# Designed miniproteins, single chains, continued (4), part 42

Each design is a single chain, and the fold is of that chain. pLDDT is the mean over its residues in the fold that is shown.

## One batch from the design tools (miniprotein)

Design m13436
Fold by ESMFold2-Fast:
Structure m13436 (fold): chain A 120 residues (1-120)
Amino acid sequence: LKEEIEELEKKIKELAKKLAETPDLEEQVKILQEIRDLLGKLIELLKKLGAPEEEIKKYEEVYKKLLEMLEALGTLLSNDEEVQKKITELLQELGKALYEGKFEEALKIAEEIIELLKKQ
């Protein structure tokens, strides 16, 4: 169980780094979907381990925000090159924040992406 949690954390970190280095929006969305799925598994295992509720809540907040952001990305109808470029740059920043374990920064970046997409 602890070894499975450590392996999931490593995989999430590797995907976050890949997201930070990926300039293609379609590939970024695929990476985010994988991060979402692994975070869901991590939360489930942390609950089974009896991890502190405060620790679990941090991952649940990130997971919920990623779900909201992915839903918003799925409604992206804009063919505006500048909007797509801004989204790809913000997604790279999100990847960097997640890789560095800066969850508060990651939540702020995800919210900025959601707000930008809602204006479309």
Scores: mean pLDDT 84

Design m13437
Fold by ESMFold2-Fast:
Structure m13437 (fold): chain A 91 residues (1-91)
Amino acid sequence: SLAAERERAIARGREVRPTFPEELRRQLEEIERIAGEEEADIVLAGLAELREVEGASDEELLALAERVVLALKAKDWKPEEVKKVAEEWKK
């Protein structure tokens, strides 16, 4: 279910948070301010998957997080969409 998937993403995000660079964590603090802690953790889970499965660099992950912040400010975009945006950028 979507609820169970969301709970797993939140738990994963919390687990991986300290493994990200300080600059990326600052973007996550902004996501948390706009969308809340759970949404920031979901973004973290998505970024961790991109790092571990797709081999995304810290620079690429930082750029994605910055774009999520801009999208949230402009469009009320849901953080769970981060994976779709990352897939588009890898074309």
Scores: mean pLDDT 76

Design m13438
Fold by ESMFold2-Fast:
Structure m13438 (fold): chain A 94 residues (1-94)
Amino acid sequence: TDEKVSILKNQGELSVVLDSSAAEAGNLKLASHYLELALNAAENLIRMGHYVDARVILDELVRVADIMKARGGDGIESLRNRAKALLAEADQKI
């Protein structure tokens, strides 16, 4: 019964897609919002021991956060650092 895991995976994956689309469109405020939603989903997956699923989300989030930072995203540094820290944690547990 991994219903909660399935919901978190779907939420994270959708948030990453929306984050990437907003970042590519130059809407950094909307991209930041979706990045935060995806980070919350990945963090919850890590807390539940689903490191592989969290890693998939976090790999894409780090990539999108790097794009946002390169495009002058304000306040992205803290979210980017959080994504990288969570990715390192997930990788270490696998």
Scores: mean pLDDT 78

Design m13439
Fold by ESMFold2-Fast:
Structure m13439 (fold): chain A 79 residues (1-79)
Amino acid sequence: EELEKLKKKIELLKRLMESQKGSPEEQVQTRKEAKKEVEELFGEEGVYVYSEILQAAQEQEKGKELLKELEEKAKELEA
């Protein structure tokens, strides 16, 4: 369960970071999809998880740091 949630956070953070390079329409669509997926997996806590990931993705350096942290944690759980 924890590994699945971490992998989802990594996937969504990557998608949101990539969408920042796209059109405004692409950004809106990606945000809607990411928010729905976070709420489905994390339930009531999903709004906080989404907010954290979105904020990090909008700041290039913070997004990279968070991504690295989440990927390291996922590797530890996969081992």
Scores: mean pLDDT 78

Design m13440
Fold by ESMFold2-Fast:
Structure m13440 (fold): chain A 89 residues (1-89)
Amino acid sequence: KTVTKKVQLEAGEVVTVSFEVPKSWIGKNLIVTYRVRSLATGEEVVRTEKKLLTEGKPSSSDPNKVIFDVDRYVKQEEAGEAEFSLTEE
């Protein structure tokens, strides 16, 4: 299962992308993929990172889900419309 969010990224800012994920994913390694077409270069930038979901804030809409926040500093080449994807390893 993969959860995807589209986010507008501004260079030089820290963006927080929040995902609602199943509570069963607590203690699992999650793969975070960032994909953006750079406004500065026109090139596609793709980066993958592995993160352990230790604990999460409960979702207000679904008691079986928690909020997983991903913080990212946006480099100049990463500014633009980005897609963040989250999947269980």
Scores: mean pLDDT 75

Design m13441
Fold by ESMFold2-Fast:
Formats: C-alpha cells, sequence, structure tokens
Structure m13441 (fold): chain A 60 residues (1-60)
C-alpha cells in the first residue's frame, strides 16, 4: 500500500522491537513487558494483534 501511516503499522513495529528484546530476556521479564503492553492503553484491536504476536513469538 502507498499509505504507510496506520496504527497497525506502529503496533507491528513495536511488536518486532519487543520481540527482539524478549528473545534475549528471561520469562519473568517477558511477562513484565506483556503486562506493560496491556496497561499501555492499547485498543481492543491492537491488544488482539499484540496477543497473537506474543503467542507466535513464544511458539517459535
Amino acid sequence: SLEPSSDLDVVQDQAILLREKMLSLSKEEQEKIEKEMTEYGLTEDALSISEKLTKLILSL
């Protein structure tokens, strides 16, 4: 698409950055980040995407 500016794009970029960090962190740190993301004031749609990405990352 020609429109790079979207909330989903921002969420995905943040999820990728968090994934890189989470891969080198302990499970306790990963859980803390997941809680912080939830409390970060994400919308319902953003939360569902974040949860899916988190599960995919954990299953990898």
Scores: mean pLDDT 58

Design m13442
Fold by ESMFold2-Fast:
Formats: C-alpha cells, sequence, structure tokens
Structure m13442 (fold): chain A 71 residues (1-71)
C-alpha cells in the first residue's frame, strides 16, 4: 500500500497531512526524523487504522509519499 499525501503541518517528527485520493486526515509519525528513507507510522484519522512504512518522497511542494510494509 502506498500513501500519497499533501503535508499540512510538520511538528518535529510528526506530520499532519491529507490523503490526496480520499481527502482523509493523516497523522504521520517519523521517530527517526522526517526524511526520505525514514520509517513512518501512518494513522488514518477517519478510520483509526495504523500502517507502518517508509518515506519514499518529500516534495518541495509539500508532497509526501509513504510506501507501506507488505500491504
Amino acid sequence: MTFTAQIAAVHGNYIGAVDVSTGSGLGVDAPDGVKVGARAIVIDMGSGSRYEGTIVELGDDGTLVVEGDGI
């Protein structure tokens, strides 16, 4: 599973974003820092579902892409 989101806010290792496909609010926690190649935990604020993955893209336009582990 891949999450493509627009970043709304960054607070340290936490990102508030919006899923570009669903419009759902996403909370993204990057405990090792917000950078390409870092581990991320994505929480869908609408469903409460949690996904683990890796940040694969951070665009200067605020684009965030997280590739999920095995889902």
Scores: mean pLDDT 81

Design m13443
Fold by ESMFold2-Fast:
Structure m13443 (fold): chain A 65 residues (1-65)
Amino acid sequence: KKEEAKKLILRGIALKLRGIGLIFDAELLLKQGKISQAEADAMIAEGQKLIAEGDKLLKKADELL
């Protein structure tokens, strides 16, 4: 169970970091005028989805410990 929990923690953290990075990039690119508001909104939505999936994996890891 410890090894499975560790794998879920690493995947969860990776997904959350990827999601946070995507939201940050969307805001930065929008501020620089390199993308449209619609493109930024789509990137933010995808980033939020990745963060939510990461949170689910972290919760599952906690339940296995």
Scores: mean pLDDT 85

Design m13444
Fold by ESMFold2-Fast:
Structure m13444 (fold): chain A 87 residues (1-87)
Amino acid sequence: MAEEERWRARLRGLSDAQLREEARRLARRDTPRDRRRLEMIREILLERWLKRQGLPEEKARELAEDILEGMRLIERGVDSLIERLKK
């Protein structure tokens, strides 16, 4: 969506400190929109960390997206295991 691209561009213009402050603000709210924006902040911070490790921008972006997707899958797997162990 054009709005998501615009928000991602805005967030990419912020410093790491500003992104962390925005993340804390969004974490106090639990809406799908706020969760999506928080996800975008995490992706940008991870991409910047990977770039500091020496990865090119394009590769850092790809890997950040892949890592976040992998983390979501792991989180789902852990939740399923916890649910199974409680029964």
Scores: mean pLDDT 74

Design m13445
Fold by ESMFold2-Fast:
Structure m13445 (fold): chain A 72 residues (1-72)
Amino acid sequence: SHMEEERRKRRIEKRSIIDKLAQDLYNLLKKLGVPEEEIRRRVLEFTLRMEEADSIEEIVKLYNEEKEKLLS
């Protein structure tokens, strides 16, 4: 059905942006000299927070807030 296709597309889009932002966070933390074990923990915790978000807009907002916090 059209609704099932739209739901599937939203899930794929959400997963794609979460994976991209998790990788961006990993690269940022590595650039900031954070130890590898701490990076893995932080990226995992942040990925779970993004998965709990209701929209792509909220996911992007969470990432921007985390990025600002790290660069302050």
Scores: mean pLDDT 86

Design m13446
Fold by ESMFold2-Fast:
Structure m13446 (fold): chain A 74 residues (1-74)
Amino acid sequence: GEAERARALAVEAANLAAEKDRERLEKEYGEILSIEGSVDENGRPLAVLTTAEGEVTVEVDPVIALEALAEVAG
């Protein structure tokens, strides 16, 4: 449905946003081996980072996430 499509695009946008913000995230969490975008029940963009130390879930920058959503949606 429409809501499912919107959520799928939001997840893709969260992933892209975290990749765009990689330099900042690596300064805080160390070398990133992979990134998986996600959204919470409120539509907040999240990223699951796999690092040498393990997995951490972080909030992505909402401005970068909005820009990424524009790229993946249009």
Scores: mean pLDDT 81

Design m13447
Fold by ESMFold2-Fast:
Structure m13447 (fold): chain A 64 residues (1-64)
Amino acid sequence: MSKRNLEERVKLAELRMEDILEELGEKAALSFFEQMMKDGEEREVIEAVAKVIEEKYGVKVEIK
């Protein structure tokens, strides 16, 4: 399925964001998240990453 490539990208982005949150903290994670949006990353990837930040830190992130 072509959707399998999207699922892999979502999983990799979630893992990357979890790593950033654990190693560098909230501000670095938010900066990385904003950069992903500026780079035109797919909506599904952005939404998945936003959920990781919200769940781990209990902060609300703005999408677009």
Scores: mean pLDDT 75

Design m13448
Fold by ESMFold2-Fast:
Structure m13448 (fold): chain A 61 residues (1-61)
Amino acid sequence: SVEERIAELEEEIAELVARRDGIIDRARAAGRPPSEEELEEILALNGRQVDLQDEIDRLRA
């Protein structure tokens, strides 16, 4: 169903957010900025989150 698909997408977004927050928290705990590789991963995670949110918005339209 559309409702089940939205729930799956929201769960995937929550996992992406948790992964991003984990990267940021590790750098913060170490008293350092994120590395170039970590920044690239954060950017990729943010892009995927935008794509998933766009899919949810289309399903709700």
Scores: mean pLDDT 89

Design m13449
Fold by ESMFold2-Fast:
Structure m13449 (fold): chain A 58 residues (1-58)
Amino acid sequence: MEAERRQRLQEQSRQLAIEIAKKLHEIGLDFLEKQVKKKNNPVVKKDLEIEKKAIEEE
């Protein structure tokens, strides 16, 4: 009984953590995209590409 309740709480925490991580990541990517557009920095553009690739591989 307690094990099941603990399992559900863990599942909920995991789901919330994933959702928060997704939101934070979206904000980060949007910020990076704005920086790339603003300064046309090739270094930032490369970093953005690597980051997007990492997300896809999850």
Scores: mean pLDDT 69

Design m13450
Fold by ESMFold2-Fast:
Structure m13450 (fold): chain A 95 residues (1-95)
Amino acid sequence: STLVGKYADWSDDELYDYIYSIAGDYAPQIFGDYLALDQDRSGVITLEEFTRYATEREGLSEEEARERFKEMDKDGDGYIDLDEFVEYMKEKLLK
């Protein structure tokens, strides 16, 4: 990936502290899941990064991965940033 998001230059500690500031007690789970998805540390999750994660670790098809990505991509811009991911995870964990 050649994309660089707002948080790409942040350390794991800085990223965790930020997630904790907005998600509180959900921070450990959200942080772990985000790191698993943002494998190249670009600060955004691309469809390619998510598809690789979902197909290799979750056993999903490429079509199923695309459907789940669209669920998380609230803006429809083709990228999931940290703020969108945290919002999605909070919604999912509170359900």
Scores: mean pLDDT 71

Design m13451
Fold by ESMFold2-Fast:
Structure m13451 (fold): chain A 73 residues (1-73)
Amino acid sequence: SAAAQLAELKKRAEQLQKQVDVAQKLTDALRQEVEKNKGSSIQKQLQEQLKLTEQKLQQLQAEYDAVQAQVDA
């Protein structure tokens, strides 16, 4: 039914929102770690990890926005 499909989309949106929140917090923490470790031997590794987490956050946000658009339609 349309109601069951809408309920599943809402659950998916809630799951994606939680994943976005977790990824955002991780990204923010990694930005702080990069700042604290400027000039250290681990700076490059932290910068590479930050880039990957930023890419994942962008992907999750896009997925959330797409699902939310379906819920709002």
Scores: mean pLDDT 87

Design m13452
Fold by ESMFold2-Fast:
Structure m13452 (fold): chain A 82 residues (1-82)
Amino acid sequence: MSIDELLDRLTELFGRLEEALRRRDYEGAIRLVQEIERVMLQLIDALAADPSAGLTPEQAARLKQLVQDGARQEIAELRRRA
């Protein structure tokens, strides 16, 4: 999957997440946050594999940690609302 394809998929998933939140579908929102996390980790791996992107392995690891921590916090908040 190309970087552009991953970005397009993220755009779609964020739109679906907004709709789930408007409908107070917190279970659906949790599943969407998990899928967003997966796609974001794939995007970071794609950027780390591209020598022209200039992303170091250490920077990639830090970005992955931030994404995973952010997703965990969002899921915890959504579970409190469910």
Scores: mean pLDDT 85

Design m13453
Fold by ESMFold2-Fast:
Structure m13453 (fold): chain A 86 residues (1-86)
Amino acid sequence: MEAKVEFEFRLEGGQMHVRVTVTASSEMDKVIIIFQVNGVTERIVEFDVKAGEIVTEEFVTADRPVGASVLGEKDGKFTLLGRFEA
């Protein structure tokens, strides 16, 4: 399962801003974005998607390390599309 995944991060005012942008393909029905801080899951967001749809989610935290994982789902099958850590 292939998709375009982009991660952007910025430190501003003592806070880490992590932005995830995913361009969905015809090979997925859902995009799942998981944010974690110090290895603990802090937020999960799910998007129902169609081919060519762009979804964006931003997470802000003062704590590090911060991570983001992106999964695609189709017919109950999950595929890791991308991962970020800072």
Scores: mean pLDDT 85

Design m13454
Fold by ESMFold2-Fast:
Structure m13454 (fold): chain A 108 residues (1-108)
Amino acid sequence: MQEVIDILNEAIARVEPLLPELDALDPATAGLVRRLIDRLREIIANLDKMSKKEAILELEILLGMALIVKGVINITDLPPEAKALALKALDIIISGLEKAIKILRENE
């Protein structure tokens, strides 16, 4: 469990420094990324209260949401620098979620 928490917290720590720049370029896109991070924080806060199956389900739902947001950003007419920062932030979140889900599944 601690390894999963550490991976997810590392993803948040990597994304947080990107948010002020993204917010200055496109507040709406920054808001979408911030909502994903807020949901991830809620999941982390409750991980010790969840079964492994519940934890996997919550992380997979959030992964699905992050993939949808990434898809929307890819087709949205955004300033190139805002799009690059948003995609970088989303890729960090997606990679962290995928790694966390893999660890939880391997320990079943």
Scores: mean pLDDT 88

Design m13455
Fold by ESMFold2-Fast:
Structure m13455 (fold): chain A 62 residues (1-62)
Amino acid sequence: SHMEQLQKRIEELKKRKDFLEKNLAILDELRPSATPEQQARIDRLKAKYEEELKKIDEELKS
């Protein structure tokens, strides 16, 4: 069923969003105590997660 596939996709997107939001919070907490090299890696990972969240939010609005 198209509706069952859509519902499953929405649930998967919501779980991924929760994962990304939790990990972004952890990265924000770790950043102040990190070395400059670690901060650069954190900043790249945060940017990637934030971009993925925007795409998820756009899909959920559709």
Scores: mean pLDDT 88

Design m13456
Fold by ESMFold2-Fast:
Structure m13456 (fold): chain A 83 residues (1-83)
Amino acid sequence: SMEEIEKGRKLMLFLESTVSLGQIQSIIDPERVEKVIERIEELKKELEEFLPELEKVDPKLAKEARRSIEDAKRFIEELRKRL
């Protein structure tokens, strides 16, 4: 449904924006990066749990969501190596 597509898009944008914030924060304020990592992990998990629903209504958006999840995973791994 349109509601599921909208939810998927919102979760993706929020995840991508939070990763971008985390990238900036890791440079200018490393002390606060732990909270951003927790936020990214929460959003990533919520999007992962919603993927089966997205796949049913919009397979193309689901593919984009998987890329956003993978980008978030890489960012978390990179940050953990630097902390």
Scores: mean pLDDT 83

Design m13457
Fold by ESMFold2-Fast:
Structure m13457 (fold): chain A 91 residues (1-91)
Amino acid sequence: PLKYDGSNPELEEKKIKELKKKNEEFVKKAEELAGRKLSEKEKNALFTIKSLLLLGESEEEILERVMKTFGFSRAEVERLLELVKEILKEE
């Protein structure tokens, strides 16, 4: 049987599962550092901040972009940014 994507579907499924597990571990570390459960919106913002940091974006650009995208206050984005930095420092 032919697959629409034409790639190795088993490898793609494994990549998705590994990414999901890494994302769950990342969120767990962030929640432990924050001392509370994070909302889905905060989790999405954390992943966005992580991606922008890995791309070498400045902290000010990250703050403005995440505030605009998710509607968080500057102080809320700064707290999320510090959580991401602490997790990346331990990796």
Scores: mean pLDDT 76

Design m13458
Fold by ESMFold2-Fast:
Structure m13458 (fold): chain A 85 residues (1-85)
Amino acid sequence: SEKKLLEELKELFQKAYDAAKAGDLEKARQYILKAADLYKKAGKYDLAEDLREFAKTASLDEIAKMSYAGVLYYSEQIAKLEEAE
């Protein structure tokens, strides 16, 4: 379940990045809000609220930068988890 959550977060940040690079601000924000919902379901309420506030104010460039950082972060976390038996 933990690996599944990390994979879903990585996918949502990748989609947010792709939408932001395509210039689709509304779609990019929707993917960020879906990631916030996953944080909330995982009990990460502060992270969920921070991400919801970010989605209200962030530009396309800010969403792209943050989303790409998220993809890299969760890719690394997934790799570390796969090394753990």
Scores: mean pLDDT 87

Design m13459
Fold by ESMFold2-Fast:
Structure m13459 (fold): chain A 64 residues (1-64)
Amino acid sequence: MLEVPEEVAKKNPKAAEHFQRGIEAYEAGDYAKAFEYANQAIKEDGSYMDALKLGAEAMKKATP
């Protein structure tokens, strides 16, 4: 019944690496870089739900 596509997507090393850098940027308050890294992770794996969420949150924080 439950699917975990993002769990499988996390096995992609390139997507995971970009996502990790995005989290680091987000925690540092660099929301523009966090959004860019999240977008790169999504580009490597479009089903990377955690990266989609990170990108949305970073965009909201970067909005003036």
Scores: mean pLDDT 71

Design m13460
Fold by ESMFold2-Fast:
Structure m13460 (fold): chain A 94 residues (1-94)
Amino acid sequence: LEEKEKEIESYMDSLNITEEAKKLWLDFLKKNPDWSLEKLKKQIDTSKATAEALRKIGDALDYILREGLSQEEKDKLFAEVNKESLALLKKMEE
């Protein structure tokens, strides 16, 4: 288990995962010691991809707010962002 923790920490460091997220994954591993390194790495990869997608959505929203788009255009884009966010959350549950 301790060897698995070190391997996962090293993997997360290579992916530039935040310290807060690293602690959550290590706590998860301690509660679920039967999880293989391969399975855990796949979940970390999925979470990183989701976080990157959410960050891009955040950047797009910041751009929209700064560029003086019309309220109608903003409302349309906020609705699309909500759709994508919900789709990502549902995918994580599956």
Scores: mean pLDDT 69

Design m13461
Fold by ESMFold2-Fast:
Structure m13461 (fold): chain A 77 residues (1-77)
Amino acid sequence: MYATMVRIATRVTQLFQNRYGLRPADVDIVFQRSLTSGLNSGFMGRDIATMYRSVLQSGQDTVDAIRAALDALRRQL
């Protein structure tokens, strides 16, 4: 669970740098908020869903990056 969340955060940070030109610190803020919402105590699928919902409130570009990261993660699972 934690390892999966960290992997997603790293992937999204990389995608933001490459596609949106956002600073890693901005991406980390969104993911830190998701983690501190208690995602670390939930099921992996639930954690991802909660993170995605949180990101929807942050902005569309972040949502697109999260979708890309989740798609890449699915290929690894």
Scores: mean pLDDT 51

Design m13462
Fold by ESMFold2-Fast:
Structure m13462 (fold): chain A 92 residues (1-92)
Amino acid sequence: MLVVSAVVLAEAETAEEAFEKAAEEARKVPGLSAGGAVVTDPETARELARLLRERAVGLPAEEAERRVGEELARLLARAKEGNAAVVVLASE
């Protein structure tokens, strides 16, 4: 069973660089696999990271999706294009 274990937030000059930076940071955490990634504006990315860290970390992935999925969808619906990335890491 996958458990949401960590959330990485990175900001760079471009969307691609932000994603690469977040992926690089994620690779430094041993034993975890990427469960999901979002690239968006910095304000939305920070709110997504906050929501996930407060309400999803420590939960089975399926339970986390049920608990925060609606709030994530609302944030993403109002998101702008931007240069920040959020990567969710999971462990078994």
Scores: mean pLDDT 80

Design m13463
Fold by ESMFold2-Fast:
Structure m13463 (fold): chain A 90 residues (1-90)
Amino acid sequence: MAAPSKEELMDRIWEELQKLNEEEIKKFKEEVKASESDEGQKHLAEAILIIIEGGDVEKVREHIEKAKKDPSVAPSIIEMVEYLAEKYEK
């Protein structure tokens, strides 16, 4: 009942992303498009969408690198998306 480890949370996120149905994916796409968020946050959202849709890992890495250049994006969030990208490559 204590908070799970960072690695356990990341593994749970990965499993849940793989369970998303087509309507949930579509809703997330529309929310990303409608977002007034800073460019770095949009790049992280695009990286996650590419992972969910089984897209090109190189595009995931490009979006993460662009997000790293935005100081409004917390380093912890970038680290989480990098973990998801590593898991996606395996």
Scores: mean pLDDT 72

Design m13464
Fold by ESMFold2-Fast:
Structure m13464 (fold): chain A 55 residues (1-55)
Amino acid sequence: SDAEAIRLMVKRAEKLSISQLETMIAGLKKQNDRFPNPFTEELIRELQALVEKKK
């Protein structure tokens, strides 16, 4: 499911630094601006939550 795929991606992203996560989020936002996708929007939200937890 999409939710399972997002959880797996977020789990793998836990090893990334805040700087690397912010770069990834910026890229995903740029991609979503061009081609809006609910999966990408949810992934962005979950990665932003991960950044806040790591601060």
Scores: mean pLDDT 86

Design m13465
Fold by ESMFold2-Fast:
Structure m13465 (fold): chain A 71 residues (1-71)
Amino acid sequence: EELKKKAEEYKKLAEGHEKRSQEMRTLADQYAKLDPETAAQYRRGADQAEGSAKIYKKKHEELEKKVKDLE
């Protein structure tokens, strides 16, 4: 049960970071013509969020596999 809770937590963290990355990509595109410096900052933030999402997604998948093996 505790492993299922941790898997769900990592899934939510991965989804949150993926959403943040996508939102920052959209903002970067909006600011690209108006303020290239701000656009560049949003792109860096998106890259960082995407990296975090990949880490949590991997942790979620590993825990989900362990839960499945126990059931």
Scores: mean pLDDT 82

Design m13466
Fold by ESMFold2-Fast:
Structure m13466 (fold): chain A 95 residues (1-95)
Amino acid sequence: EEEKKIALKYIDDLEKEWLKTSQHPELVREFAKKLKEKIENTKPEDIPKVIAEGLREFERRLAELGGRQVHLPDEETALKIVKAMLETVKKELEK
């Protein structure tokens, strides 16, 4: 449950950041909504993989549309970020 909350917050933060500069705001909103729905139905251990896959698909979609490039983390970096966030919350819960 805590892992899902962290992942959802991560996607919310990405959506807010990308909406500031995106030429395709509806795509950003659709991406965030769809990824959040997928996370809600995913096992906690698979969440980093789901996020990485979602980011790759969104990057591919933006490239196809010739849209403005956003700085997307690569799969390994995305996994490291989510893992670090999950570890941080685990430490907070163990206090």
Scores: mean pLDDT 66

Design m13467
Fold by ESMFold2-Fast:
Structure m13467 (fold): chain A 68 residues (1-68)
Amino acid sequence: SMEDLKETMESVRKQIISLLRSRGVPEDLIEEVDKKLEEAIKQGLESGDLDGFHVQVEKIMDELLAKV
């Protein structure tokens, strides 16, 4: 269901933010990642495409790694 899809994507978001915080990533970069994940969730819910959401997450993480 759309609720299950939303819960899955929100769980991924929480896991990523928790991981970044535990790794000592600066809070300003964490905030940028969180906003991008929020937009990726919105797009994923509109399309119903969980695979597309995962591709967006990988792009967000690659962009973060380029800054660290």
Scores: mean pLDDT 84

Design m13468
Fold by ESMFold2-Fast:
Parts: C-alpha cells; structure tokens; sequence
Structure m13468 (fold): chain A 99 residues (1-99)
C-alpha cells in the first residue's frame, strides 16, 4: 500500500536528518529537539492504522511539520557545508527512500 510506504519515507527522511545533525555536532539543545521531533514522528507513523479518516489530514500535517522542523534544525548546523556536500547528502537520502 502506497500510503504506509509514504509515511515510512517521511520517517526515514527525519531519521536521516537527525543522524546528520549528530554528525555535524549540533548543540545539546538542537540534538534534544531533533530527538524529540523524530520520537514524535515515529509515534505518529506507528499509530497511523488507528487514525480515523477525519483526523488523517491533521496527522499528515503534523508529520510534514515535524519533517520541515528537522530540516530547519539541520540547516542551522549545516551553514558551512558546500553545495557539493549538500548534493551528496541528497543522494544518500534518495538511496534510503528509493523503495
């Protein structure tokens, strides 16, 4: 089913950015915020089969918001990365979400 695969891809994306924040040496506060956001995202994805049809759009908005927030945290710690390094990062993410 395409729906579950899409949600799993959001979680994979979030976990990828969390790992990169850790690798780039984000502050303890940034790392804690990223860990909390990924944990919340995991719970939302895990609970997806139990979400009512009327609440699905709200839950999708929460998932997308958490991914956007994680990308924002990554941008704060990646200011010194070159365009080539950012391109390589995108290629690594695409390998993880390819299927």
Amino acid sequence: MTEQQTLDNFLTTAEFYLEEIRRLGGSPDVLREADDDVARLRDLVKNWPNVSEKDKSKVVAQIVGLVIRLIGLWEQVSLDLSEDEKKKLGEELNKKIKE
Scores: mean pLDDT 79

Design m13469
Fold by ESMFold2-Fast:
Structure m13469 (fold): chain A 74 residues (1-74)
Amino acid sequence: SVEEALERILEVVREHFPEEVAERFEAWVKRLVEKHGLTEETLRQVAKYAVHLALELGEEEAVERLVEIEKEFA
């Protein structure tokens, strides 16, 4: 489900990202969902941004896990 995929993304972010980056990401996700709802479109946007951040941080395992989740709703 969209809800399960979002929780999996947030789990990867919390596990692999620096705490400050993870907190900012979660705040952004909350605003996005409040404004547009939790849909497949907003979930795709969340996943793409998470992958982008993981790549910038050099978190190889996080990139692999996030790309796998993104493929489920591409």
Scores: mean pLDDT 86

Design m13470
Fold by ESMFold2-Fast:
Parts: sequence; structure tokens; C-alpha cells
Structure m13470 (fold): chain A 87 residues (1-87)
Amino acid sequence: MEEALEEARKEVSPEDIERIRQAYKELAPGNQPLSEEELLLLATAVKLIREKGMTPEEVARYLQEKFGVPLEKARELVALARAILTA
């Protein structure tokens, strides 16, 4: 998991993380902020959908297998990633 997070940090820029943070604030005003790890996972999900054309279920499974994210949480992050991409 730590190694996978390090790989994701190399693939996702700090600017990408900040854009995801702002998008989440607009989509979920009043919710508690996402953690640094959750923002990184969300940015990774956005990248997988946009660059590799992966389906939502494939991305959720990828997050579960690669990062150890519970499947329900992975699906939530993928839904947020899709909302960000279509907003």
C-alpha cells in the first residue's frame, strides 16, 4: 500500500491534488475535508478513467487491490471522480 501511494504521488502532481481538493469542496460543501491519502486516491481514480478509459467498477477494483481501500469506499471515490470529470 505505501509503495502504491508513492507511485501515485509520482504520477499525480501537487497541482492536480489541489484541483481535486477544490472540486470536492464545490461538490460537497459542509462535509469534512478529504485526507491527503483520500485526495491522492481520488486523483488516481480521475487519471485512470480519463487516461486509460477504465470503467467505474474496474477503477474501484484497482483501488481495492492496489491500495487496500475497502470496496465500498473505492466505489464512493470513483463516483466522486466521475462527478469531477463531468462537472
Scores: mean pLDDT 77

Design m13471
Fold by ESMFold2-Fast:
Structure m13471 (fold): chain A 50 residues (1-50)
Amino acid sequence: EPSLEQLQQELGDLLRRTSSDIMFGSLSSDEYNARLAEIDELLRRVEELE
């Protein structure tokens, strides 16, 4: 299992990347929903380890 710090770093990186992609309109609706699901899963894992 990845450490809490590793998961927090991955979550932060994913959030920054997703925010940038949204700002520039680079994501389709399906891609946007997939990114939200990835963020939710990482957030859930972080919360479980805290």
Scores: mean pLDDT 78

